# Designed miniproteins, single chains, continued (5): the designs that were tried, part 36

Each design is a single chain, and the fold is of that chain. pLDDT is the mean over its residues in the fold that is shown.

## One batch from the design tools (miniprotein)

Design m17225
Fold by ESMFold2-Fast:
Structure m17225 (fold): chain A 100 residues (1-100)
Amino acid sequence: MEERLRAIYEREVAELERFVAQTKKDLEGYKKLSEIDKEKALRNLKVMATELKQVADYVRDMAERAERLGLTEVAERFRAVHQEIEDLRKEYEKMAKELE
């Protein structure tokens, strides 16, 4: 049971780590989009900032759950992902503000 729970949480955090990597790449794409269609870039940046806030709340909950289950290494990975999402949300908000 413990091994199965670990595998589930490890898959979830790995997917979130991939989501963070993709969202970092998307930010670069929005910067290029802002040179072509500033209004579209601004709308997308605001939507993504809102989504990142929701994902951050989810990741925080997952970190706490992993910690309670004794999955210390997985909980540490969720906390690292949470920090990256918070940093990334600030970058999206900053770029959106600069385009206003």
Scores: mean pLDDT 88

Design m17226
Fold by ESMFold2-Fast:
Structure m17226 (fold): chain A 96 residues (1-96)
Amino acid sequence: MTPEEIRRQLIEVGAAEGLLRMLEWELERNPDADQERVKAVILRMLDNVIEFMKDPEHRQELEALKQSIRNASALEMARSAIEALGRIGRELEARL
């Protein structure tokens, strides 16, 4: 993986993490939020990030995350996704 490919992946991971943090903040303020709609948005964001991941290990980790959060609340899904993306971002940054 080249430094340029790592930087492109970091941009995608960072953008997704930022959007998830906004969703987390909104879900904490509005407990009546449409859970199924928000869950669908989170899963689509994870799918988009997976498509940008070049490392099979990171793709596998995010696919495993999608399975593990299937029965979670939207807030729990957002928090788990933030933690996983933050870890992947740190691992990618360490390769620069």
Scores: mean pLDDT 86

Design m17227
Fold by ESMFold2-Fast:
Structure m17227 (fold): chain A 110 residues (1-110)
Amino acid sequence: EEVLENLREAIEALREALEKHKEKLSVTDYTAASLLIVAAEFSLEHARNEADLREALRDALDAGLLLAEALGDERLAARLEELRRRLEEGADLLELARELRELARELAEL
């Protein structure tokens, strides 16, 4: 429940960041980030278990990292890389989703 809400809000914020900064992104970076966001949206909509939610979170984190790097925000990129590492180490899904939501909102405010 709470994981789904935080992931949905994070993905929405990433899409907002993508559209807000589209003029600053190369076609390659825009396309790659857009595909990752679409993949995260699909995985979240069709999630049946924790593994599906982790896949959605992974795609969303990869989209966020790509956007942070493309926009030159080294601090946000480093924070997203740390979340990606924690996800692969099996960290708590709710905590990761909450942190991604906060970082995605920061990206949308750049």
Scores: mean pLDDT 87

Design m17228
Fold by ESMFold2-Fast:
Structure m17228 (fold): chain A 72 residues (1-72)
Amino acid sequence: MARERAEAAKAAARQDPNVSEGDVTLVAAITYLREKGDLEEAERLVNIFREDPQQAAERAKELLEKYEKEDE
């Protein structure tokens, strides 16, 4: 379930009207990384988000696509 938890996190984030689509993608990627045990990359995404939310969203999308290709 890392993917299922990431999708649930996206759905929960979308319930808040003040959350952007980029924030939703970021939450999904961080959830996925934490479930996979990649805590270092998850922390890196959080740090990028604090500096540049748009760049964080783009990196989060790339990471989600990478994990989607690596899933069986």
Scores: mean pLDDT 73

Design m17229
Fold by ESMFold2-Fast:
Structure m17229 (fold): chain A 64 residues (1-64)
Amino acid sequence: AKLKPGGVKLVIEAAQRLASLVPPEVADRIRETIEKAKELEKQGKSDEAMDLLVSELERVNAER
């Protein structure tokens, strides 16, 4: 699959669900990243928002 800037909202929804499956400390990081990604999307930086979300999800997976 290809990462599309317009897909940021879908990735945010996936990240929110993941936050419910991890410890509260990790969930807090995911929520902070989602907030930053939403801000980037509002500024027209969808590509940066997507990269930030994917990077944080990879980090969360590695921290397990």
Scores: mean pLDDT 74

Design m17230
Fold by ESMFold2-Fast:
Order: structure tokens, then sequence, then C-alpha cells
Structure m17230 (fold): chain A 94 residues (1-94)
């Protein structure tokens, strides 16, 4: 949270642009999972957590000067897959 507050206006604009690209990638991942019969609640939660974590990493990359959009998109995909698997595992044991 403090990391996001420490960004300059230009870095915040860059973060907004990066998040738009990340949101498009997450929308594609959600659509594929839902088309395969995945539970909507699990898909939405996995996407929300992946988005939150990726946003923090994007802010850290911008602050450090090491911003890489392709690495962020790859991270977004890995996080969505990991959280989707974890939430499915938890759901099966409720």
Amino acid sequence: MEVLAALTPDQRAQLAAAMARIDAELAALRARALAQGAPADVVEEAAAVARGVTRVFAALMLRSGAFDEEELLALTRRLFEAFYATLTWVRERQ
C-alpha cells in the first residue's frame, strides 16, 4: 500500500496503462477458464488476487526503474494459475 502512495504522477500513469494490459490478460484467462466449466466464484477470486499481487509488483518495478511489461504479463498468468489451483483445492475440502 505505501509502495503505491510513493509513486510520482508519471509513474501512476504508467501503472494505470500497465494495469489496463494486465486486466485484458486476466479477462482472457477468465474467459478460457469459464468456457472450460470452471466455477465462476473461483475464477473471479483467482483473478482478483492475481491482479492485486501483479499491481504491487508493477509499482515496485516502476519505482526501481526495472519495468518490464512482458515479465508482468508472464507473472499475471503464473499467479492466476497458482491461485486458481489453490482455491480449487480449498473448495474441494469445504
Scores: mean pLDDT 82

Design m17231
Fold by ESMFold2-Fast:
Structure m17231 (fold): chain A 90 residues (1-90)
Amino acid sequence: SEEEVRQRLEEVVEEAERRIRELTSPEQREEAEKAIEHLRRARDALLRGDIPTAVKHFGEALRHARRVGDEVLAVVAEAASRMFRLVREG
């Protein structure tokens, strides 16, 4: 259902935010928080069916995540993949 898709998108972002913060040193905090903010904006765009805006924000999240490190980049890439899969299946 649309409600289940919404809940699962929220869960994907919340889990990604938690993992990113755990993997981030104090010096990387600014870039990590920018990656998180863009994941939230991508989620919001997906919830309203705005795929082009979601793609833009996923791109920005990946760009900031790459500056933090490979582990954070992997978390963001996995979150983006899961969110797009949920939208296609719902």
Scores: mean pLDDT 88

Design m17232
Fold by ESMFold2-Fast:
Structure m17232 (fold): chain A 90 residues (1-90)
Amino acid sequence: SLEERMEELRRRIEELVQQIKEAKKNNDTSRYKQLKQELARVLSELRDIRHELVEEKYADLPPQQKAAVLAEEDRRFREEINRLLEEIDS
């Protein structure tokens, strides 16, 4: 299901954050760059799944109201990304 895939991606993000922090700690610049690219890919996939879940859950809403729900989800997702980036930088 989309929800199960979302949970898998969230676990992968947690793993990637820890691996990125280790690469940074070890001054492994090439691995750090590769892992950050992979994190960006996984975050993009998570965003797409969150949009699909909104489309499924709110299929009966008028387009304008559905757009507002998507915008709010995007704002929350951006906040989650900002927290992850702060964790990597700490």
Scores: mean pLDDT 85

Design m17233
Fold by ESMFold2-Fast:
Structure m17233 (fold): chain A 74 residues (1-74)
Amino acid sequence: SLQEEADRAKEIARRNFEKVLREEDLTPEQRKLLEEIYEAFEAMIDAVLRIDELHKEGLSPEEILKRMEEEAKK
């Protein structure tokens, strides 16, 4: 399922980020940037899952975009 694929992608990404943080002597600024990139990646995966959910609920692409915009403002 898309949910299982998303969960696997997040787990693989998390393990890779943890490995980089462990093995590299990163500055605080570099660590913060990597954490922000990881958070953006998770948010992107969540957005894809939400789009799939709304599509399965029978919303048109236009209705999905409107719903996603409204949710982003909260």
Scores: mean pLDDT 83

Design m17234
Fold by ESMFold2-Fast:
Structure m17234 (fold): chain A 94 residues (1-94)
Amino acid sequence: MSEIEKILEEIEKLIEKLKETASAKEQAVLDYILDTLKRIAKEAEKASEEQQKKLLELLKEVKKSLKDYAEGKISFDEFHKLFIEKRIEATLLL
């Protein structure tokens, strides 16, 4: 399993736990986020080692934001905004 696959599994576990207490709307957004990250990561695994390392760092930042949201340090809207910014960065990287 690649480092990218490992961090995606960690993110997926965090999302599944968050979904247990989330509204139906928040659950749908979290599912969309996970699906988006999996698609980006699959494309990046075909990319250069340098691009893969940059994506790994972006995934670590997404995981940190998920933890901050789970701990009540940021709102769901703040987390979603941060995710959009990281998604754009990942898209420009590939």
Scores: mean pLDDT 81

Design m17235
Fold by ESMFold2-Fast:
Structure m17235 (fold): chain A 67 residues (1-67)
Amino acid sequence: ARERAIALLRSQGLTEEQAEALLDVIIDMIREGREEQALQLLLRNGFSRETAEEIIELAKKVLEEEE
């Protein structure tokens, strides 16, 4: 899941370091129950709703697999 999330973020023009940092922020927000805020953050950064929702789904899967 983490590798797929990073690959998706990199496909949007982020470096591996930027993708890892953003993914960790999104995971932390979801862990804290702030899933809607995480989605809004992605939308404000220029991600489409479809891509943002896919990133959220992958972040949830990372949380399920690693926690």
Scores: mean pLDDT 80

Design m17236
Fold by ESMFold2-Fast:
Structure m17236 (fold): chain A 73 residues (1-73)
Amino acid sequence: MEEEARRRKEEEDVEEGRRLGEETGAALERHRDDGAAARAIAEAALAKMAEMSEAAREAMTEVLEEAQRRIAA
């Protein structure tokens, strides 16, 4: 029972991190030709990550790295 509650919270944190990463990545793709807008989006994402749990932050970072790879392709 204790393990189940902790596991559920971890899953929620990871899911939230992935969702925020996907949203941020999509925004960066939309504004890839506008350096000022892209920089503002990236800065806002970094500030958000600083307030998140480790699991959520790691999930968001991984998604953002994938988005960056797609933008460069």
Scores: mean pLDDT 76

Design m17237
Fold by ESMFold2-Fast:
Order: structure tokens, then sequence, then C-alpha cells
Structure m17237 (fold): chain A 73 residues (1-73)
């Protein structure tokens, strides 16, 4: 189902992010990776998050939005 595909893709993206964190990337590198992965400007992430926790919350929201937009094609 679409829901199962969304959950699977969401988990895959979350795992990729955790792998980057295990490599010891900085906050700036996380912002850069998320921006490239979602196709959005880094300034948007900096303007809407002030901590790593807020960045993760924003990433989760934007990740789901991207998957939904791709499913509409």
Amino acid sequence: SLREEIEKEDEKLAKELEELRKKGVSFRELVSWIAEKLGIPQSYLYNNSSSELELYQLYTELRVEKILKEAEK
C-alpha cells in the first residue's frame, strides 16, 4: 500500500541520516545533506531550526511531504 511504501522510504532516509551521524558529521554537514536529499535551500533549514533536535523534527516533516509529492506523480 502507499502507506507501507511511505513508511519504508521514511525509515530508509532515517537510517541514512543516522549513518552520517555515526561518521561524526557536523550540524552544518547535516543541514547540507538534508538540503540536498530533499532538494531545498540550506537557508530554509537554518531559518526553521536552531538545534539538532529541531532539525530532526523539521527533516521528518519535510521527508514525509517529499514522499507524498512524489506519490502524486
Scores: mean pLDDT 75

Design m17238
Fold by ESMFold2-Fast:
Structure m17238 (fold): chain A 72 residues (1-72)
Amino acid sequence: KVEEARAAAREYAALVEEYLERSKDPNNKQLALQLAAAYGALAEGRTQELSDPEKGKALIDAAEAQRAAILA
């Protein structure tokens, strides 16, 4: 439902803000920005899943793979 998609997007925005606030080191700021992009893609994937479950799952899988690569 739309409310659930909005809640997920707000949660990802809060996580992004938290990582940016914690990071004062340039290297950590770059990591935080990369994670922010991955969380944004994950939110888009969940929104797409509401309309097209197959496309949504593919986007979510791609976003999860991106997040895993960044955290490795």
Scores: mean pLDDT 68

Design m17239
Fold by ESMFold2-Fast:
Structure m17239 (fold): chain A 81 residues (1-81)
Amino acid sequence: PLPVFSEAASAVALEALRLMEKLGVRAPSATAATLNVLVLLSEGRAEEAVEYFREVLEEEGASEEDVRRAAEALRARAEAA
């Protein structure tokens, strides 16, 4: 059977995509990062997903404040899921 991702994991991954697009992350990097976040969340690795997301934003040149705010937003969404 094809892997099934939970609605909760998909919603958090879509929030990661939205935050990356808002911060100007290039579409190929944003797409790859969203899929990696979805995989980590689907494996129950939410803390690693948030840390990976933070690293992607830092690599793409986001400011320290933008990285912190985006990571907090993603963490809050993951905790609410």
Scores: mean pLDDT 80

Design m17240
Fold by ESMFold2-Fast:
Structure m17240 (fold): chain A 65 residues (1-65)
Amino acid sequence: SDEEEARKIAEGAVQAAREGNEVAVEAGALEMQKLWGVDPAEAKRLALEEREEELVRLMLEKKAE
């Protein structure tokens, strides 16, 4: 499902942020832009702040447009 796909990428980006892997966070944000049309700067900020549920919501809202 779209929610499962969005959650998987959000979870990966948040986990990378917890590990201090900024390169992986940036890669995740760019993948969110490619697949969901999310602003990568906003996605990166939310991942670094560990806001997984907000990232999932943002991706799902963008797809509904």
Scores: mean pLDDT 84

Design m17241
Fold by ESMFold2-Fast:
Structure m17241 (fold): chain A 93 residues (1-93)
Amino acid sequence: DEERRKVFDEIVKEAEKELERYIKEEKLSPEEVEELRRKFEAQVELLRYVVERLGLSPEQIRALVRGEGLELSEAEKAELRPWLEELREKLEK
């Protein structure tokens, strides 16, 4: 659980660095920055929910973020797929 939290925090910090880089490079307005940060926070909460709901190990969390295959049942994959697709789409924009 502590290691899971550390891995999650590490992923969030890396995502924050990418967000700050994007903000700086695009020279976004304060309103655009606020909206982007709000979307980022929503995605972080969604990822945390998925991690806790499935009880993912640190290695599984890293594999999930990298888009690597997880040993999940078809039912678990189907349940996660909408959240992973939404997270991926929002992080790519």
Scores: mean pLDDT 66

Design m17242
Fold by ESMFold2-Fast:
Structure m17242 (fold): chain A 80 residues (1-80)
Amino acid sequence: MDEYFLGLAERLRRNLEEIRRSKESPRRKLLYVGVLIGMARIVRGVGLTTGDLSEEARRELDRLIEELERLERELQEKIK
């Protein structure tokens, strides 16, 4: 259902924003980002397999994954 997957994407988006605003160390943020990337990919995969993932929800999850992967790279540079 579109509302369900959009709701999941919205919750994951809020978690990403919380990580960005947090004053925690780059190493700790990197761990949280890794978990969120895994969660977003699982949600996307399940939605595609069930056929319940709308194009809108897919695009939101894809954007979220791209932003998470970018943040992961930025955080990795800060801890090297």
Scores: mean pLDDT 83

Design m17243
Fold by ESMFold2-Fast:
Order: C-alpha cells, then sequence, then structure tokens
Structure m17243 (fold): chain A 67 residues (1-67)
C-alpha cells in the first residue's frame, strides 16, 4: 500500500542519513541515531516536526514509523 511504501521510504531515508552523516536542522546527530535505533519512540514535538519536514512526510506518518 501507499502507507507501507511511505514507511519503508522513511526507514531507508533515515538509515541513509545516518550512514552519510547527513545533518537535520534542529535535530542532533545523537538524537537521530537513537530514533533510528528505536531507543527514542516519542521525540519532542519540535524534533518530530523537523524530521517530518526534512523527510517530506506528515508528523502522523513519522509517528507511525516510530511506533
Amino acid sequence: SAEEQLLNDVRERLQDMIASEETVEGVSVKTLRLIVAGKIKKPSRRTQQALADHLGVSVETLLKFLN
């Protein structure tokens, strides 16, 4: 489905960002690594918005990926 594709694209994009040491304005590299590792399941609202905007997805889609 389109939602499954979006969640897969988010996962791949986040992994690529970590591998390439890509920076996200307003999100530390340490926080990004912990989110990708599943150690932070509900980051701050500001971090959620910054990541969602950077990835081109909704905050709702990002939260579905993290949970």
Scores: mean pLDDT 78

Design m17244
Fold by ESMFold2-Fast:
Structure m17244 (fold): chain A 91 residues (1-91)
Amino acid sequence: SEEDQIIAQTQRLLQQVQALYQEFKQAVKQGASVAELEAIMDQMQQVMDQIRALTRQAGQISSRAQRITSMYEAEITTMYMSMLQAIRSAK
């Protein structure tokens, strides 16, 4: 169903974000430059743009799809904000 498809897409984006977040944490641990950390953030920003679009689309499909995709968007946003704070603290 369209509902199952959009939920599956959001789950794939969550997995991609989790991988980027682990890469970011490892880069910080290894003393990566601000420029290197910002490159990972640029990739995260692209995923954030995709999840926001999917969440808006989900709202037009069903309340269940909107609820599930919004929960994943919140989790992804939390990781993004954590990364952003780490970069700001490194300056």
Scores: mean pLDDT 84

Design m17245
Fold by ESMFold2-Fast:
Structure m17245 (fold): chain A 81 residues (1-81)
Amino acid sequence: NAMEKIKEAVKLFLSGTPENIKKGTDLAIEALKELPRFEAEIAGALVMIALSIVKKYSTDPEVKKAAEEAGDRIAKAVEEL
């Protein structure tokens, strides 16, 4: 279900690799498409906050870039609801 995909996405973001951030982003976007618009906007905002925190605390430039690009993809997915 959508909430399990969001939970898995957050676990992937916390793993701190660019590959897992991209995988988590794909799962989060799938979940947003399955949710009613109101819930998708809330979930999208929370995911963007999580990615912002990952970017802030990472020391790896590739992780920072992946988190920033992921945040942009989530924002666009929410806009396209």
Scores: mean pLDDT 86

Design m17246
Fold by ESMFold2-Fast:
Structure m17246 (fold): chain A 64 residues (1-64)
Amino acid sequence: HMEEEEKKKYIEELKKNLDEARKRGSTISQAAIEAKLKAVNEGKSKEEADEIARQTAVDVAKKL
């Protein structure tokens, strides 16, 4: 019950955070949140999504 609803709320929260990151012009935050959303939508755990987002943020920061 709570687990499934928490996942849906987490995805919605990530979408809102992504929209805010876009308005702020934060390229690193946008890329990290997009990677996290993709991972969660692919059925990965929060831990895996967080790791993917961290790696994405580092990679994007190196290219800036």
Scores: mean pLDDT 78

Design m17247
Fold by ESMFold2-Fast:
Parts: C-alpha cells; sequence; structure tokens
Structure m17247 (fold): chain A 80 residues (1-80)
C-alpha cells in the first residue's frame, strides 16, 4: 500500500495534481478510498468522468512498479 501511494503521488504530482488531491491519496486507508482519491485527482486534471473511473480502477489493481505505465494513458485521456 505505502509503495503504491508513493508511486501514485509521484505520478500525479508530476502531472500537476493539486496538493489537496495528493494528500487525499496519502490519507486513503483502504482500496476504496484510494480508488476515490485517484478518480478525483484525474477529474481535477481534466479527465472525463468515464475515463477517470476506468483509469482509477486500473490504477488500484496495479502493483507499485507498474504505476508509471499509466502516465501515457492519463495524458491521452486529458487530450480526449
Amino acid sequence: MEEKKAALVDLFGGLGASPESLQAIKDAENELELQAAIENALLELGVSQNDAHLLAQEAVELPAQDIPALEPKIIAAIQA
């Protein structure tokens, strides 16, 4: 969990997520809260509601080492 949170904070911080969104990821106590925090961060970055939901579901299922692979998908979703 902590390694995954660190990877997510690094990724979303690099993408320009707000300090509040990054804190919500850090504060998540379980997988459901983590998914909600990721989805909200994606919405703030301009990802559509449907894409934010799907990407958040994918992110919560990924091991920490695979989190960086989400960056190109998130960028593509912001541009869609």
Scores: mean pLDDT 84

Design m17248
Fold by ESMFold2-Fast:
Structure m17248 (fold): chain A 67 residues (1-67)
Amino acid sequence: MKPLSKEEAKKRLQEERNILKEMGLDAESFGEALRKLGLTDEQAVELVREAVRKGKSIAEVLKERLK
């Protein structure tokens, strides 16, 4: 498997946010959680990579990091 690129990771973050919005779920809280963690673009990319490595959703990994 090719390692997840920075562009691919950013795309997956945007896709997760769009899925939450389309399902009527709290996409705004997802964005706010990212801001509260003070994540840079690079740290957000690493969050996506970790989610892929663990076979978890981005939201699940984010929830673990907020605790």
Scores: mean pLDDT 66

Design m17249
Fold by ESMFold2-Fast:
Structure m17249 (fold): chain A 91 residues (1-91)
Amino acid sequence: SEVERDREIVRELVIEGLEKAREEAIKNGDAETVAQVDALIAAVEAATAENADLAEANMNALIEKGYQKYVDEVEEKLRRLREERARRRLE
């Protein structure tokens, strides 16, 4: 149950980060990256919970394309989620 919920949250955070990268790509006139991000969002939405790790790998591809700012925002949210979970386990 907790693992299943964590995977759902990771998927939602990845999609949010991808949508922000898409907006930046549109702003930059980068039609190739817009198309690639649209394909990645569709793949993440179609993915099962088992594919959460593949979403992280797709975010790394965006870093290589210069969209690291949006990936960093997703990673910061994931870090805060991990800290909250660790805190609850100590209680």
Scores: mean pLDDT 65

Design m17250
Fold by ESMFold2-Fast:
Structure m17250 (fold): chain A 73 residues (1-73)
Amino acid sequence: MSEEEIEKARKAAGKALEKLKEAGIKNAAEAVATFLDKVVDGESLEKAIEEAAKLVDNPEKAKKILKESVEEV
């Protein structure tokens, strides 16, 4: 994965963390850390989002927030 893609993922992770916390998702930091770990390990953004979202109490909402955050950067 390129340096640019990793930087984009880090920026998206920061935005997602804030949005997930505002949405009341308890495991926001853990989900965001999982998203970044998957991206750094070479997983697709789509798969990284899915893996991260399943860790929280509202996976469908978390998936939307993560996808939106990635699209914004």
Scores: mean pLDDT 80

Design m17251
Fold by ESMFold2-Fast:
Structure m17251 (fold): chain A 55 residues (1-55)
Amino acid sequence: SARLEELTARVRELAPGASESAARAAAGHALKTMEEHGEEVGLRSLERGARDLAR
């Protein structure tokens, strides 16, 4: 989906060394979290996932 692609791009901006598959996995998890708990919680999940990938 377009939203998943946008979130994947954001993960790659925060973690430039991450693989595309890892970034998509983090983005997909964040999208699921947005659907369950709202956009702000999902965006925090995205940022945490990206930080984990950046290390």
Scores: mean pLDDT 84

Design m17252
Fold by ESMFold2-Fast:
Structure m17252 (fold): chain A 73 residues (1-73)
Amino acid sequence: MEEERERLERHIEELVERARTEHGLSEEQLQHLREILRQVRDGSLALGFSLEETLRLLDRAAELFLRGVERRR
């Protein structure tokens, strides 16, 4: 339980840091991304998805967010 939570939080911070360094997102956009990813994590776990499934959902949510930001440039 604690190990899963720690790994998911680390993964969220890795995705946020990549968005900052690779995509140049503003602090406001990074905070919004973090909120979305935490909601995806909590929803996935509440529905009984595995750690591995939740990590894949986080990756997909981050990709969709970044594509949305790129389209609005």
Scores: mean pLDDT 82

Design m17253
Fold by ESMFold2-Fast:
Structure m17253 (fold): chain A 82 residues (1-82)
Amino acid sequence: SSVLDRLRQVLRQHVSNSVADQVVSFLRSHTVLTRDQVVQLSTFVADEDPALATFLRSRALVNDSMSSRDLAQMMVDYLQNQ
């Protein structure tokens, strides 16, 4: 989707290309993410962007589930304000 393409481009400014691709692939493979899947997503970025990992864990705490499109948009918005 266009949101995932934007996320990939923005992520490449903060993490390696391999980690950015891993994040986008994970979101692309899950139409809806559970709390545990959002926590799993946070582990992909934890070493290269601990602040983004913390942001993702905070989203997991307040949402039982969320669409991959909504989470991708939240990540884009978060990263563009850094």
Scores: mean pLDDT 87

Design m17254
Fold by ESMFold2-Fast:
Structure m17254 (fold): chain A 74 residues (1-74)
Amino acid sequence: NEARFDALVDEMLREGWLTEEEAEALRKNPGEAAAELAARLAREHNVDGEIPPETLRRIHRLGELQGLAEEIRA
């Protein structure tokens, strides 16, 4: 499942959804970093109760990373 996690992180880096620092944090502490990034995106991009579709896609991908991280930890 680590291979799936790494592939998803690499995909998000290519799309510019993660910085290199954020990707490194995700690789070191996957669950914590994914949850923190998702919460930050939701707060920063919530305008009038709406989150843009692109930001929602980013949050969804971070949720996938968090789920994979929980499987790795279990």
Scores: mean pLDDT 73

Design m17255
Fold by ESMFold2-Fast:
Structure m17255 (fold): chain A 76 residues (1-76)
Amino acid sequence: SDVENEQIRRDFLSALPGLTEEKNKTQQALKNGDTKSAQQHIDKMRDIALSIPSPGVREGSLELVDELEKRLQQAS
């Protein structure tokens, strides 16, 4: 239903700014060689992703977190 789809969309859009902010902070920390800060922002991004009600969107967001985690492991 339109109401149910709107609730899912609102829940996702509520999480999206936080995901974007933490992704940008992770990328900046990696650029600066700050692996500790990068891990903290990846952890926050993972927590936000896990809070997304849509299983497909949550899974896609976690895949992006895993990509950043791999970049961090390469920098360590």
Scores: mean pLDDT 83

Design m17256
Fold by ESMFold2-Fast:
Structure m17256 (fold): chain A 73 residues (1-73)
Amino acid sequence: MDELRERLTEALSRVVSPEQARRMADRAIDTYRSRSLSLGVAVSLGVAEEGTRLGLSPEQIGQAIQLALDLLE
């Protein structure tokens, strides 16, 4: 999970600040660990929830989700 967290943070930092990327990656991993969801669904939900909480635009949130899902392929 630490490797996935680092890879998500790197991917997300292309759209948001490194600090925001870390928070979004942490939320994605926490969502996967705490809820009975598939990895892709949990990551998408976690990124969207944290992005909304951080006040990111719908466009930035959409780009962040796309980058996270592309990483999981």
Scores: mean pLDDT 82

Design m17257
Fold by ESMFold2-Fast:
Structure m17257 (fold): chain A 84 residues (1-84)
Amino acid sequence: MEEEAIMRANEVLVESSLKYKKEAEEALAAGDVEKLKEIARKIIEEARERAEEEAKTLPPEEAEALLRAVEEAVRQAEEELEKM
């Protein structure tokens, strides 16, 4: 179901962001906007990889829904990075 795919996509993004929490906090303390943008791109890349790996274990319909939800979340994040 699409709603379930959206929730899982959010979980994947949160899990990906937690790996970089310390680096993000250090970059914020330093005022390093360039480093923050770099970290955000790494989170996006890891979220895509995680979603692709998980999609391989799901039925085709559920895999498609998950990948689509992650792509939409990534698109929104990339637009925010462009505005900075």
Scores: mean pLDDT 78

Design m17258
Fold by ESMFold2-Fast:
Structure m17258 (fold): chain A 86 residues (1-86)
Amino acid sequence: SSEKISEEFRKAYEEAERLFEEHREEVDERVRREARSLRDALRVAAELTKELEPEIEARVPKELQPLTKFMLFVLLADHAFAIVKA
């Protein structure tokens, strides 16, 4: 059971990371244009996650979609924070 859970986490993370990398240039441009604070970075990350929901729903199994959305948000937020702090 723990092996299955770990595998599902890995798959969700890999899908989130693929989506992030596929859209990295758009993410960088939007964060640089719209985020001036950590609050702005969180807002932009949330907006980008919602905009990418249709791609997640199209290619990720329903059971993994909530976890993939959460992982994508975390990846986007972390990246946005790094840009704002630079």
Scores: mean pLDDT 86

Design m17259
Fold by ESMFold2-Fast:
Structure m17259 (fold): chain A 125 residues (1-125)
Amino acid sequence: KDSPIIKAVNDSIEEARKTMEEGEKEVEDGVGKARSLIAEGKYEEALETLKKTEEDFKKKYEEANNLLRSAEGTALTASEENREKLLAKVKEARAEMEKKKEASEKKIADGRALANQALQAALAA
């Protein structure tokens, strides 16, 4: 009875996890590129790279969040016994997603701080 519902919820959670993993990789790549630009004295390009990285990550986060909202909606259509278990899985996936979001946002913020510090040092020299 609930097999298609359970599958749909699990598939949406898995897709949300993959979307966040792609977002994390793009943040690592973007921050890495920004650090290389800072080493080259290209501070403004580093800041633009980080801004684009932040915007792209926000889109990935929104996509993953929409997948989890869909999973939650689907879980609510399950039988009472399975509903509680599926909603718990969605809640756990959301908690994992929020931790990954916080870590990625911190990496971007740290990169931006480094670029700004380097820019201010260059202006003082």
Scores: mean pLDDT 90

